Designed miniproteins, single chains, continued (3). Designs and how they scored, part 22

Each design is a single chain, and the fold is of that chain. pLDDT is the mean over its residues in the fold that is shown.

## One batch from the design tools (miniprotein)

Design m8736
Fold by ESMFold2-Fast:
Structure m8736 (fold): chain A 60 residues (1-60)
Amino acid sequence: MEATDEMIEEVKEKIKNGEDTIEIPDQLTLESRRRLLQFAVEEAKKLNITKTITIVSKKE
């Protein structure tokens, strides 16, 4: 499935809150996963965060 606007905003909010591991639905396409990672990295750069951002499948 494609990444939604809500998922993008949630990822940005998690980065703002100091999270470095972002959980996403495992049903996302590789392109959507890359897109969410890109938004997370861009937000981290704005906040001067040097930690590696990791995308993982959502735990049930």
Scores: mean pLDDT 73

Design m8737
Fold by ESMFold2-Fast:
Structure m8737 (fold): chain A 100 residues (1-100)
Amino acid sequence: MLSKNEQIKELLQKMRDLLLEMEESKNDEEKRKLAEKIIELMKEIGKLVEDPEASEEIYKIVEEAEEKLKTASPDEQIEILKKALNEIQEIIDEQEFRES
């Protein structure tokens, strides 16, 4: 079984790969489906994070992203998800530094 930290790193990489697929896609429906998959991966990261404060911050980022996505164009969705991914990455990096 992978450690929780290894699982989180795999999920972060999967999200980066899906964001790249969104940027390369010319199909708005495909972009929307990829955005939904990215949100689900963000929720999985929140579940794996053992620090309650870090987990709460991740879920807040996810909720804010989901609300913004409801009214966003496909291109705006990419920017919203990139910002959310960067914010989650910062939380994960801070958690790793505290445990070191």
Scores: mean pLDDT 82

Design m8738
Fold by ESMFold2-Fast:
Structure m8738 (fold): chain A 83 residues (1-83)
Amino acid sequence: SDKEILKRAVERAKTVVSPEAAAEIDKVLEQYLAGKISPEEFIDKVTEILDREAAAEKDVRQAIDIGAAEAMLRMLYSSLKKS
């Protein structure tokens, strides 16, 4: 299902951020899975967390990894929305 695809992408994105940001992402994911927020709001909230983490990251390689995770999540959502 689309929810499973987005969940797996977000779980992957959690591996490249701080433990604090991963916990924030988990809370947003729980709200999405409970039907409390829309798929669009879910993607917006997760990408906002990833943007903040990338901007704060001092290691250039890690910042690139976070940016790649965000880009992949946005692309997957766009693809699912068109299907």
Scores: mean pLDDT 83

Design m8739
Fold by ESMFold2-Fast:
Structure m8739 (fold): chain A 73 residues (1-73)
Amino acid sequence: SSKSKKLFQKGLDHFKNKDYDSSIKHFQKLMKDFPDHPDSFVIPILLSESYRKLGKKEKEKEWLEKFRELNPG
């Protein structure tokens, strides 16, 4: 939907601007409200990278593992 695309784009814009707290909020909202959107498979790695940049190692590992589970091989 247009809403999911805008939410994804806002998350990416915050990520590129190094506003990782805001990027996380947008990506988590996208996962919760639009789990079936076409780019859902990359959100776990974007969340992992955002948490890594913030030094939140536990959350980084959780989302990296989620990415690997959804993208095996």
Scores: mean pLDDT 82

Design m8740
Fold by ESMFold2-Fast:
Structure m8740 (fold): chain A 107 residues (1-107)
Amino acid sequence: MEITEKLYELLRKAYEEGLEEKEVMERLAKLLRELGAPEITIKAAESEEFANEIIEKSIPLAEKLKKEKPDRPNKEIMEEVLKEINEKYLPHLGEAILRFLKELSKE
């Protein structure tokens, strides 16, 4: 909750200042470092290519878990995948971005 709020506040403030996407991403990566996020999360914030690489590596594991227990909800599978790659900050980053996009759609 507190992590999501800090990420959201940074995105909102950067938007209010009229910052370019690159500058927003640099500030986001800096905040994630200050919060003690793993390098995998920080790199995902800095690079779309690296974010896509994480997704591509996660897909085979998610498919394996779904095949082993087809009745498991997709949310539980994704939580297990993120736990396996030792990533707890990525859900907070995703939530902050979704919240920010919803706020922008109001204007």
Scores: mean pLDDT 72

Design m8741
Fold by ESMFold2-Fast:
Parts: C-alpha cells; sequence; structure tokens
Structure m8741 (fold): chain A 87 residues (1-87)
C-alpha cells in the first residue's frame, strides 16, 4: 500500500505543477486512503477509483469517444479488483 500511496502523491505533485488543482486533491485524498489500506488489492482499488474520478473531472478536455473508452476501462478494472477482494 505504501508504494501505491507514493505513486499517487507523485501524481498529485505533477497535477499541481500543471495547475490541475482538482486532480491534485483527488490524488492526495486517494494517497492517504491507500497508505491506510489493509492490503495491496484495496490500495489498488482506491487508486483505480481515484483514476475514474480524475477522468470524470477532466472529461470536458477530451473527445467524447476517448472519455467513454477510458470510463469503461476504469469501471471494468474497478469491478475486477472488487471481485478479487471479495474472493
Amino acid sequence: PERVAEALRRDAEIARELGLEEVAEIAEEAAERAARAPSLLEAQLIAAEASLRILEAVADEFPAEVVEEGLAAARAHIAELRAQIAA
């Protein structure tokens, strides 16, 4: 979980450098939750959920087809991680 949290903190720093404050806040919040996650799978789920929220936040900056594809992929990944945690 620490490694996932560290990657999310790095993403937040990059987002802040680019002026993407909302993205930085989502990544920072996810990093704190991932660091406290009881397993690697739960930390990965937190990161995947954060990626979905980030894509939703920047959806207006991309073509609709790219956003739809990204949202579908993110939702599929979240579903797979949830299934692995429930098993």
Scores: mean pLDDT 81

Design m8742
Fold by ESMFold2-Fast:
Structure m8742 (fold): chain A 75 residues (1-75)
Amino acid sequence: SEKERLRREVLQLLDERIAQMRAQLDAALAAGRLSQEQVDAMNRQLAEERKRVEALLEGLSTEELREILAELRAV
């Protein structure tokens, strides 16, 4: 229960950061600074990294999850 709550909180913060990055990519596309192909490639990379992080969190202890959450909130 506690462990699953902490994993969800870590993933929620990660998903919020990814949403911000996607918004920045869309703004860069609209401004002509990036191509659609570059934006699509970066969005695929973000999705792959998110999946990798989710898998890694499955192996962590409750204390390790608390430490990661504290670090993410400090950034």
Scores: mean pLDDT 86

Design m8743
Fold by ESMFold2-Fast:
Order: C-alpha cells, then sequence, then structure tokens
Structure m8743 (fold): chain A 100 residues (1-100)
C-alpha cells in the first residue's frame, strides 16, 4: 500500500541518518565535509520526491522536514549538524509511528 511504501522509505532514511551520525564520530575534517554534503544532497532529493508524491495529509510533515533541511544547510559545526540530524530522525520516527 501507499502508506506501507511511505513507512519503508522513512525507515530507510532513518537508517541512513543513524549511519551518518555513527560515521561522523570518527571522521576526519575532510570526511566530515563529505558527509555534510552527501547528507544534505540525499535529504534534498528525498524532500523533492516527497513534494512530488506525498499525499496532502503529509504536507505539515514535509514542511517541517524542509525547515530542518534549511537549518542543516546553515550548520557550521559538527555539533550543530549532529543535533539537526537527530531532530530529523525524531521527526521521521514520529511519522512512522503515526502510520503504523
Amino acid sequence: SLDEGFQQALEEVVRYLEEVLEKIETASEEEQKKLFEETIFYLKIFVEKLEEFAPEKYQSFVDKLKEYLEKLEKAKTVEEFKEIVKKIIELLKEKIDEIK
């Protein structure tokens, strides 16, 4: 179903972001920059797909995710990046729980 497919997509994004948080703990400065760029790019594509395909009932969720993505693009420290990614994970998990 559409809701099952959406739940699976959110769960995949959560796994990706949790892996990013794990990798960043031991990353060099160059590896951190790459992780920042790759994570932002990944989330931009995800948000674009949500704007194209998500039902209207998910609009508030998409808008909130876009707000966090904008904050993530402005993050200048590893600490800011980690905190924003954690908030995105929480938002995604909350939405998964609503769909279950």
Scores: mean pLDDT 85

Design m8744
Fold by ESMFold2-Fast:
Structure m8744 (fold): chain A 67 residues (1-67)
Amino acid sequence: MEEEYERAKEALKQFGLPVPESEEELKDATIKYLEKINNVKLSDEGIEQVKKASFEELVRFLAAVAA
């Protein structure tokens, strides 16, 4: 978990996004990260999926993308 969170923070930093310190900040950062990577705005369904995800799920997702 700790190592995954460190990788998630590195992924966000590479795109100039702030390091989140809360679940709400992580959700916002994840949405912006996905929009930057895909070069497209997230759909309403995509935003809903991120908002429904737990902090742990979002950390794992970002860590996996960074790997």
Scores: mean pLDDT 75

Design m8745
Fold by ESMFold2-Fast:
Structure m8745 (fold): chain A 92 residues (1-92)
Amino acid sequence: LSKRQQLQKDFVDKLMAILNKFGLSRDYLNGDTDSDHPINLLALYFDAVLANRPDRAAALQARFDASLAQVADAALRAAILSLHDEFLQQTS
C-alpha cells in the first residue's frame, strides 16, 4: 500500500473500532455521499483530504459538524471528534 492508502486504511479501521465499541452497524461506512451519518461523513472527509480535494473536504466538514451536533451520546461524539483531531495532526 502507498503511504496515503495505508493512512486511509488505518483511519477507516479506527472508525470501524468506534462502530464496534458503540454497537453501531458497519453499514454506516457504505460510502453513500447522500448519508449524513457523522461516521460516514468522517470517512468521506478522510478520503477527500487524502485525495487532495479541498473543496470537497470543506463541504464534508460542514456536513460533519452539523451532523455531529445531533449525536446525543456524549461518549460517541467525543470518540468521533478525537479521531477527527488525530487525523488533522497526521495530515497537517
Scores: mean pLDDT 81

Design m8746
Fold by ESMFold2-Fast:
Structure m8746 (fold): chain A 92 residues (1-92)
Amino acid sequence: SELARRAGEEALRGDAEGAGEEGRRAGEEGHAGEAGREAARAAGRAKTAEQGKGAMAAGREAAKRAKNGREAASGTAGALSGIGAQFQAGGK
């Protein structure tokens, strides 16, 4: 998805806040797993150890916020549709 791809791009830049926001949005749209994978790939794409460390930190933030977005979407979907979304985080 576009949001998951953006999360990975921001993570590669070492922008934890940008990666986190795009990750959260991807999670809300049901792409939390994809956002986590793109963020992990960003760390692997780093050209230097310094970039790699920044990408790893930003990627962790993206994955964390994607999970939060997924949980928020799960609660909303359950309340509005009465049909469970494909989010299995033990929703609240």
Scores: mean pLDDT 71

Design m8747
Fold by ESMFold2-Fast:
Structure m8747 (fold): chain A 63 residues (1-63)
Amino acid sequence: MRPRAESVEEAERMLWEEVERAGADLDEVRQTLDLHGLDTPEDLATVATVIRLGIRESEERRR
């Protein structure tokens, strides 16, 4: 597989994992992304980055 395809798949998996940890309904989130057409590599990478940043901040605040 090419790096582009793997990058998108990896970002998608990370996104789903973060959504699950947040306690959101994975099926609903998946439908929302599909409905809005958020299937581009740029959108997925951006959302994944924002979630990662939020987790980092949350971990820091626990201390």
Scores: mean pLDDT 61

Design m8748
Fold by ESMFold2-Fast:
Structure m8748 (fold): chain A 98 residues (1-98)
Amino acid sequence: SLEDRVRELLGRVFDLLLKAIEAMENGDVEKAKEYADQAISVAEELKRLVKDDPRLQEIVDELISFAKKLKENPNIDVEEAREELLRIRQRFADYLAE
């Protein structure tokens, strides 16, 4: 179903972003950028899939912006990045529970 596909793509984006943060924590800036780029690609696919849901698109755009922030800021605070990602994840969980 569309709902199952949305949940699948969301899971992939969050997994990739967690891997990007882990790579940053380990000092692997190149690998972090690769994971962030992959997350952006999957999130753009998700955004196209939810084109008729402007509220969900806004949350996906927040996720894309977060991924771009990770990619462009190799000295980002890893703990703050994890907290921001969990906040975005919670917004999706709250929305999907409505």
Scores: mean pLDDT 86

Design m8749
Fold by ESMFold2-Fast:
Structure m8749 (fold): chain A 60 residues (1-60)
Amino acid sequence: SEKIEKAYELALELANERARASLEPADVVLRESMIEAGKKLGLEVVVDEEKNAITLREKE
């Protein structure tokens, strides 16, 4: 939905900026950026520990 799509876009922009400025691995930067974007937009952040992946969803 719109909030989720906006959060993924924001996460990618944040990750790109951090990746250019930092020496952190890209997957770490993207993961933290997705968590930040999700929280900022009031979304639920779901962590898949087996795949080390993040999914953003509406709280309901």
Scores: mean pLDDT 74

Design m8750
Fold by ESMFold2-Fast:
Structure m8750 (fold): chain A 90 residues (1-90)
Amino acid sequence: MREEELIKETREILEKVEKERKEEIEKLEEELEKELKEKYGLEELSDTLREIIRNRAIYKVAAEVYGNVVAFVTAGLLDAAADFEAELEK
C-alpha cells in the first residue's frame, strides 16, 4: 500500500515543523554549523552543506514534536510489509 502517501504525510509534517518551529530550527542550524566548522576546520559552508544542515535540524525538531519521524515512517512500512507477507501465505 502507498509508500507515496507515507512520504507525503512525512513531508507535510516536516513542512509544518519548518513553518511553526523556525526559531528552534535556526538554533539547531547554528549549533550544527559551529560543530562542523570546529571539527573539520571549515571557514565557509557550501550551499549544499547548508541545505543538509537545515534538513537535519528540521528532522530533529520534527522527531521531538511528533516522535521519531523516521521511526514512525519505518514502523508504518514494516506493518505494511507484514500485512503483505500474511496475504501471500493464504
Scores: mean pLDDT 68

Design m8751
Fold by ESMFold2-Fast:
Structure m8751 (fold): chain A 66 residues (1-66)
Amino acid sequence: SPLEEIERIIKLAQSLSGVNRLAALHELRELMKSLGLSDEDIDRIVSLVEQGKVDEAIELARKLLG
């Protein structure tokens, strides 16, 4: 499911550093964009991931994707 894929990429990004983390975050942004999320909502989710707030990022994605 799209939500399972988002959760997978969020957890992957949290486990990575440097250029590999940036690549995972880019993949996350492109996936969310393809699912119809606004740039504002994508930025909110990515900001939570960057802050280490993984569970909050996943819950926000669940809420926004329905």
Scores: mean pLDDT 87

Design m8752
Fold by ESMFold2-Fast:
Structure m8752 (fold): chain A 62 residues (1-62)
Amino acid sequence: AMSEDERISLANQIKSFLLDDLEATQEEADEVVDAVLEGKDTVTLSNGTTIDISELKSLLDL
């Protein structure tokens, strides 16, 4: 189980990665961050794209 502080740290790292490396929009990044903070492993964005948060964690070596 991940602590709330660890989840916040993870959400911030994922947000930076999405914005800087994957050229995601601010809105897309915010939707993923909300899902991470809720402890979800997968999120479907408003544009219909499904993001696997566990895969993002693996890409960030977390």
Scores: mean pLDDT 77

Design m8753
Fold by ESMFold2-Fast:
Structure m8753 (fold): chain A 100 residues (1-100)
Amino acid sequence: SLVDELRKAADEFIAKLEELATTPEQKQLVEKIRKLVDEFIKAVENGDFEKANELLMKIRDLGEELAKLLTPEQAEEFRKAMDEFLDKVSEILQKIAEEK
């Protein structure tokens, strides 16, 4: 299903963030992002796209805080992972809107 594709994209995104996080502060921030991503998927499953969009904004904000704690090279890798995730989310949400 499209929701299963979204969960797979989310799992790949979180795995990349967990790989980049080396300090306790970075790992705590990744855990917060993981929880927001889980809530985002639940909002999409429930058809609550207003809440889903709000959660995506919070994920972006926490992601920027994580990027500030990473090396420049890790931050670049993180931003690529975020862009890939958001592009995949956009594609999947468009398909859901085009009839389920």
Scores: mean pLDDT 85

Design m8754
Fold by ESMFold2-Fast:
Structure m8754 (fold): chain A 83 residues (1-83)
Amino acid sequence: MTVDIDRFFRSFDAMLASNSAVFQGDFYSRFRALRPDIARIDATQLADGQWRYTFTTRDGRRYSATMTRDGNKTVFGDLTPLG
């Protein structure tokens, strides 16, 4: 499923402002660096409350991370390159 980039960024920024996001590994630093170059976001449901997000950059590089709902928190798994 294709995700609205602007909506995703607004939601992400809101989670940062409310301290409701948890980041595993190097997710936050890598995502912050990649954010200006993101051209597409896709999401695949893995389980109830669990999603795999794929971020595609303008130069065609791809990265994935899991997103899991844990009560009032959203947990982002590490941001992994896809080749």
Scores: mean pLDDT 85

Design m8755
Fold by ESMFold2-Fast:
Structure m8755 (fold): chain A 64 residues (1-64)
Amino acid sequence: GPATLQALLDLLERMLEKAGSLLSDEEKQELRAFAVELARTLPLEEAQRRLERHMLAVVLKSLD
């Protein structure tokens, strides 16, 4: 629901504040789109785990 989406977007923005310099604008937009899809399909706690895992994978790829 809207509260789940807002919580996921807030989490994503906090992660992007710390690691966003390692990511392209396209990768940031894909992460935002992913957060929206997670909010539609999963409860908050599971959506947060999926978003954090995906963000970690994207950051690690950017360091290669």
Scores: mean pLDDT 83

Design m8756
Fold by ESMFold2-Fast:
Structure m8756 (fold): chain A 67 residues (1-67)
Amino acid sequence: SAQDQQLEQLIADLEKEKATVDAQIASLRAQEALRGSSSPIEQTVLGFLETVKGSLEARIKELREKL
């Protein structure tokens, strides 16, 4: 239906946002690996990005359940 197509578009947009967050997490994890440890600042930033990722995943799940 047209409503299902709108939901699919919203899910696609959120998946793109999630991909950006995933790339940022991967970049910071790569920097952590080069040091063999993360700084408190890096841990804090990673924590915020993981929270944002979790929120996006929850919203994607909610929208998928409406399809």
Scores: mean pLDDT 86

Design m8757
Fold by ESMFold2-Fast:
Parts: C-alpha cells; structure tokens; sequence
Structure m8757 (fold): chain A 98 residues (1-98)
C-alpha cells in the first residue's frame, strides 16, 4: 500500500544514517537525476517490494521525470541494489516493519 511504502521509505532513510557510503551513493543518484533522495529511496523500495516497471515509471513521472529519465533512474537504482546487497537487506527488513 502507499502507507506501507511511505513507512518503509522512512525506515530506510533512518537506517542509512548508519551506512554513510550507501547514504552518499543515494545522494549522488538524486543529484544526477535531479530528484530528491526520498525519490531515490522510494524507487529502491518499490523495486524490492516487486512493483512493476510501469508502476515505478508512473510514480517517477509524478516527481517530474520523463519516461526516458524514469527508466534510466530505475536501471541505475537496480544496478545499485545488485552491487549493494546490504541495501536490499535493509529495504526488506523495513518492508516487514511497515
């Protein structure tokens, strides 16, 4: 649900305070795509929660991204999750607590 995504995203943001390298990488992705760090975190949470590419694109379009930029951000976040399994673990735990 939207409420569970909101709760999970807030839990992830708090836990990233204990992971400065992951926090910095999220901030760099946000800057690169011209979005908030909260948007990057929400995108990662949606990917791990099993949302479709189309649902994530629709969310990102509400944040001001074109379809092309949304698909690029999804690809970049997916690569980041694959390269950082600790972030996937943090997100899965946050989703269970939400």
Amino acid sequence: SMEELEKASRIVEERLKGHPELRKAVEELAKKFGVSKETVIRTAVMIVAGYSTQEIVEFLQTQGLSRVKAEQLIGAVLKFLIENPELTRIIREALKEA
Scores: mean pLDDT 89

Design m8758
Fold by ESMFold2-Fast:
Structure m8758 (fold): chain A 72 residues (1-72)
Amino acid sequence: SMQDIIEEVVKEIMEELKKKNVIDWPVEEQRKLAEELAKKKGEERNLSEEEIETVILAVLSELQALKKEKAA
C-alpha cells in the first residue's frame, strides 16, 4: 500500500540520519537534509508532492521525539 511505502521511506531516512548523528546538528541543517532525502527517495518511489510532505513531517516529528527523549 502507499502507506507502507511512506513508512519504508521514513525508516530509510531515519537510519541515514542516525548514522550521521543528525540529532546533534542545528535544527535548520536537520530540516534541510530531511527535506533533501525525502524528495530524493520519494521521487524514486513515485510519491506525490503531498506524500513527500507527509514523509518530511514524519521524519521531523521523529527527530523531535528523539531529541526530547535524549534531553530527559
Scores: mean pLDDT 80

Design m8759
Fold by ESMFold2-Fast:
Structure m8759 (fold): chain A 100 residues (1-100)
Amino acid sequence: MEEEEKAREILKEVYELRKKTERFPRGVLIVLFEHLVSTKGLGEAKEELVKLVENSTEEELVEMVEGLVREAMEAAGVAPEEQERLLAELREAIENRVEV
């Protein structure tokens, strides 16, 4: 009985997550999830991703991902001109709903 209730809650969570995230580019969600895993750990990453999706617009999530990608490129010593080129490619991929 308890296992059946847990299975129902997991299926509902998966359905709700899919329904809420279907409007967002998959690449944006992957980058955000990886960032949350690295900063908060795997157990909390899913809950934080759901909160971000529920409380943010697509534009806000894209800006957040661009900020994270820029920070990662700066840490890797990527030149500013190359950073802008890569960010432009990311924006084009997001706009065209292509997986990054």
Scores: mean pLDDT 65

Design m8760
Fold by ESMFold2-Fast:
Structure m8760 (fold): chain A 60 residues (1-60)
Amino acid sequence: GPERNRAIREGMELVEEGEEEDPELKREGLRMIQRVTGARLSEEDSVEEVERKAVAALTR
């Protein structure tokens, strides 16, 4: 729904910002996406891998 889509967008923005300079910001983004999608995400995942895993979890 719209609320889940918003959480995914906000989570991805945090992951993108955190990937460059703030590991805690990335972790918060990962937690948001994991909560709404159920995807298994890691701090070692790239932004592209996080997006791919989130989409895969939604299409199952």
Scores: mean pLDDT 80

Design m8761
Fold by ESMFold2-Fast:
Structure m8761 (fold): chain A 84 residues (1-84)
Amino acid sequence: SLERALEEAERLVREKLKDHPRALALALAGIRWAARLAERSGVELSARELAIEGLRVARFLLSAEGDERGAEAAERALKELEEE
């Protein structure tokens, strides 16, 4: 279910971004945004796909804000999930 995928996606990014609160907050917001769009479009996304989309949003926003450390943390987490 989308609810279970959302919970698992949030768990994955919490584990990977525990040391960077701003990156975590933006990744969680990105996950919720992606889940909302998937629900409206009738598209089924896995927990991994939701986590990847949330991390992409976080990386983009942190980079735009000039938070290089946050963007690096999000990029590292994204690469780890894409390599799995």
Scores: mean pLDDT 86

Design m8762
Fold by ESMFold2-Fast:
Structure m8762 (fold): chain A 100 residues (1-100)
Amino acid sequence: MPSAEELVERFKELAEEIIEAERAGDSERAQQLLDELYKLLEELAKLGKIDPEAAKKALREMIEYLEELIREAREQGNERAVRTLSSLLALLKHMLKEVE
């Protein structure tokens, strides 16, 4: 099982790749990256059952990073990325409440 730190690092990489795919209008690539990200979140949910404190810390770091990316995407006029990332942010906030 990957560590909490490894999950956070991979999440950041996937989020940035999603922004690039949305900017390019590559819907197939964006969906593929989202599927990979959901699999990563399933691993994070499993970690939360074993080490809830590590999972909470990872979720908070992911939420903070995602909020920053959403702000940047809005400034750049990347409306598709804002929608995709905002939906993801809502999911992460829901997951954090489930662990708490």
Scores: mean pLDDT 86

Design m8763
Fold by ESMFold2-Fast:
Structure m8763 (fold): chain A 87 residues (1-87)
Amino acid sequence: SKLDEIVALLREAQLELAARLPADVAAALGREYVGLYLHVSEAKSEEEQLAAVERWSARALAIAREHDAPFAVELVERTRAEILEIL
């Protein structure tokens, strides 16, 4: 299902964050990725899923930029683009 594809993308992104970022930054971004999974899973419509993705990307980008983590910015943008292709 589309949800299973999104879940797989989020899991891969979290592994990349954990492997390549300091533990505190990876944990902060990991919490946002878990939040996205919950909101997308509980959404009642595609419109709600799209809204959840946009809120998540804004929050995740703010965290990545605050911590001066260009790899995390790149990963968030890539994850967002991949999810939008699935939806």
Scores: mean pLDDT 84

Design m8764
Fold by ESMFold2-Fast:
Structure m8764 (fold): chain A 93 residues (1-93)
Amino acid sequence: SLVEKMNRLLRLLTERLKEQKGKLSRDAFVKAAQEAGFSRVEAESIFNFFDLGKSGYLSPSEILAFADYVEKTLPEVDPALIEELRATAEQYK
């Protein structure tokens, strides 16, 4: 299901964001999304939607926008995973 894929993606993004010290590259995001069960096309579409600065990275502010969007559009996702991603992004703002 989309909810199961998104729960996996949220967990992986938190891990990658910590490893990348607050900036998540396109390659790291696409790899995480594919590991979560999204196709490459879906992964790149999600990345491009939130890469507002066209930098090839998701900044902490763009990650927070992603978390907010997921919470509003997929209320069945695990709120603990959203909170962990937000807390991690806030540390690197």
Scores: mean pLDDT 86

Design m8765
Fold by ESMFold2-Fast:
Structure m8765 (fold): chain A 70 residues (1-70)
Amino acid sequence: MELEKKGEELLTKVRAHLDAARAAGGSREHFAEIYRVIKEAEKLSPDIARKVAEEAGRLVLAWSDEQAAA
């Protein structure tokens, strides 16, 4: 329960930083924040880190596909 809630909290941060990166035209600062969230997950547990990294990667790839399609 606690780990699931923490994982969702971290995913919410990833989505917020990705949204900010989109608005800023791919700012390095916002991508660095996404990386920090993944590093925070690594300190909590390998399972949470894996889930956060997988979802973060999926969101970033979806954004990259949108950019490539333009």
Scores: mean pLDDT 70

Design m8766
Fold by ESMFold2-Fast:
Structure m8766 (fold): chain A 77 residues (1-77)
Amino acid sequence: SGLPVLEPGEPLSSYLERLRRLLEGSKVDHATLRGLLLAGARGEALAFIESLELDPARPVEELLDEAIARARELDAA
Protein backbone atom coordinates (compact mmCIF):
# COMPACT_ATOMS: atom_id res chain seq x y z
CA SER A 1 0.00 0.00 0.00
CA GLY A 2 1.23 3.48 -0.87
CA LEU A 3 1.38 6.58 1.31
CA PRO A 4 -1.94 8.44 1.77
CA VAL A 5 -2.63 11.30 -0.64
CA LEU A 6 -5.57 13.70 -0.64
CA GLU A 7 -8.21 12.29 -3.03
CA PRO A 8 -10.45 14.48 -5.23
CA GLY A 9 -13.52 15.52 -3.21
CA GLU A 10 -12.06 14.16 0.05
CA PRO A 11 -12.37 16.47 3.08
CA LEU A 12 -8.97 17.61 4.39
CA SER A 13 -9.79 16.16 7.84
CA SER A 14 -10.48 12.73 6.26
CA TYR A 15 -7.05 12.73 4.58
CA LEU A 16 -5.31 13.77 7.82
CA GLU A 17 -7.16 11.06 9.79
CA ARG A 18 -6.03 8.44 7.22
CA LEU A 19 -2.44 9.67 7.65
CA ARG A 20 -2.80 9.54 11.46
CA ARG A 21 -4.04 5.92 11.24
CA LEU A 22 -1.07 4.95 9.05
CA LEU A 23 1.35 6.54 11.54
CA GLU A 24 -0.37 4.88 14.55
CA GLY A 25 2.29 3.19 16.69
CA SER A 26 5.09 4.73 14.60
CA LYS A 27 7.61 7.28 15.82
CA VAL A 28 8.05 10.03 13.22
CA ASP A 29 9.92 13.31 13.60
CA HIS A 30 8.56 16.74 12.69
CA ALA A 31 10.47 16.88 9.37
CA THR A 32 9.11 13.48 8.28
CA LEU A 33 5.53 14.48 9.20
CA ARG A 34 5.84 17.76 7.24
CA GLY A 35 7.27 15.90 4.24
CA LEU A 36 4.39 13.40 4.24
CA LEU A 37 1.78 16.17 4.56
CA LEU A 38 3.30 18.22 1.72
CA ALA A 39 3.61 15.15 -0.55
CA GLY A 40 -0.06 14.22 -0.09
CA ALA A 41 -1.71 17.66 -0.32
CA ARG A 42 -2.72 19.89 -3.25
CA GLY A 43 -4.57 23.15 -3.96
CA GLU A 44 -6.06 24.87 -0.90
CA ALA A 45 -5.10 21.81 1.20
CA LEU A 46 -1.44 22.41 0.28
CA ALA A 47 -1.74 26.06 1.42
CA PHE A 48 -3.22 24.85 4.73
CA ILE A 49 -0.36 22.36 5.23
CA GLU A 50 2.25 25.02 4.37
CA SER A 51 0.68 27.27 7.07
CA LEU A 52 1.15 24.65 9.81
CA GLU A 53 3.80 25.42 12.42
CA LEU A 54 5.28 22.11 13.55
CA ASP A 55 6.80 23.24 16.86
CA PRO A 56 9.64 20.78 17.64
CA ALA A 57 9.03 21.31 21.39
CA ARG A 58 5.59 19.66 21.07
CA PRO A 59 4.71 15.99 20.36
CA VAL A 60 3.93 15.19 16.72
CA GLU A 61 0.69 13.50 17.82
CA GLU A 62 -0.59 16.72 19.47
CA LEU A 63 0.30 18.80 16.39
CA LEU A 64 -1.49 16.35 14.09
CA ASP A 65 -4.60 16.26 16.35
CA GLU A 66 -4.72 20.09 16.30
CA ALA A 67 -4.34 20.10 12.49
CA ILE A 68 -7.23 17.59 12.20
CA ALA A 69 -9.45 19.74 14.47
CA ARG A 70 -8.71 22.87 12.42
CA ALA A 71 -9.30 20.96 9.17
CA ARG A 72 -12.72 19.83 10.46
CA GLU A 73 -13.68 23.48 10.99
CA LEU A 74 -12.59 24.31 7.42
CA ASP A 75 -14.49 21.28 6.04
CA ALA A 76 -17.69 22.48 7.81
CA ALA A 77 -17.48 26.02 6.34
Scores: mean pLDDT 76

Design m8767
Fold by ESMFold2-Fast:
Structure m8767 (fold): chain A 87 residues (1-87)
Amino acid sequence: SMEEEKRKLAEEALELLREIARRLSPTLDAQIERREKEMEKLSVEEQIRLLEELTVLIYSAASRLAPDDAELAALVERVIELVQKMV
């Protein structure tokens, strides 16, 4: 179903957001981990909104903290692609 496909994309996006956060800072990693625990209780629509919010946060952080990291930029682009597929 579309809902099951969206949940799978959401899980993949969250795993990538966690990986990016770990590479950027312990504070960001802790913030993403806290929000991940909230996702288990959310509807699919609410999960998508949360992932959009987290993607903006991670994009902003990566641009400021690691602007020249091409590998990290590719991971951020992958998250954006996954989130766009859910909207």
Scores: mean pLDDT 85

Design m8768
Fold by ESMFold2-Fast:
Structure m8768 (fold): chain A 69 residues (1-69)
Amino acid sequence: VDMELVERLIRGLSDPDPGVRASAALGLAIEAQRYPEAKEYIIPALEKALSDPDPVVVRAARAALAVIG
């Protein structure tokens, strides 16, 4: 797994642009599907994103978690 990419995507969840944050959440879902061992880091990040004040980010994180299982 590319931890630098995973860390960048996690950082993207805090980007000022809601489109970037939504893309980051979806990117994390893709990484979790490709590298199941990364779920240990990805699921907590997406769960934290569920508490983001922006509803766009919350919806994206929920969709990502649904895809992961």
Scores: mean pLDDT 80

Design m8769
Fold by ESMFold2-Fast:
Structure m8769 (fold): chain A 72 residues (1-72)
Amino acid sequence: MEEVGEVLFNAGLEALKAAGATHLGEEGLRRAARGASIMGGQLLGLSVEEASKLDEARAREAARRGAEASGL
């Protein structure tokens, strides 16, 4: 669980930096990345149990969708 959550968080953080959201600062970016990862999981209809089955590519796609849905 921690491992999958960390992958989603890191993918979200990288996506936000690539999108130019650096104006949020380090703590703001981490909060946004967490929110984007949660939103991405919800957009895929994933429970915590289902999230444990995500591979790296799926986790990255979920984070990207979450960031878009969050307007980041």
Scores: mean pLDDT 57

Design m8770
Fold by ESMFold2-Fast:
Structure m8770 (fold): chain A 68 residues (1-68)
Amino acid sequence: HMVEEKAEKVREVLLEAGVTPEQADLFAKAIRRALEKGDEKQIDAVIKTLVNTGFVSEEAAEKIREVI
């Protein structure tokens, strides 16, 4: 129930950070799948990838962590 809402919030944070709609959709789907599995390591890995590739700042990554 809450997983879909969290994924939508993640997508919104990504869009606000300047990620393209296509990329925001892909990353939000990856986080949604990890949330459905309860895979905290996968969630952390996706967020770290977003920062390391320069798609988002550490501040935006922290906002993503807050909504999930």
Scores: mean pLDDT 83

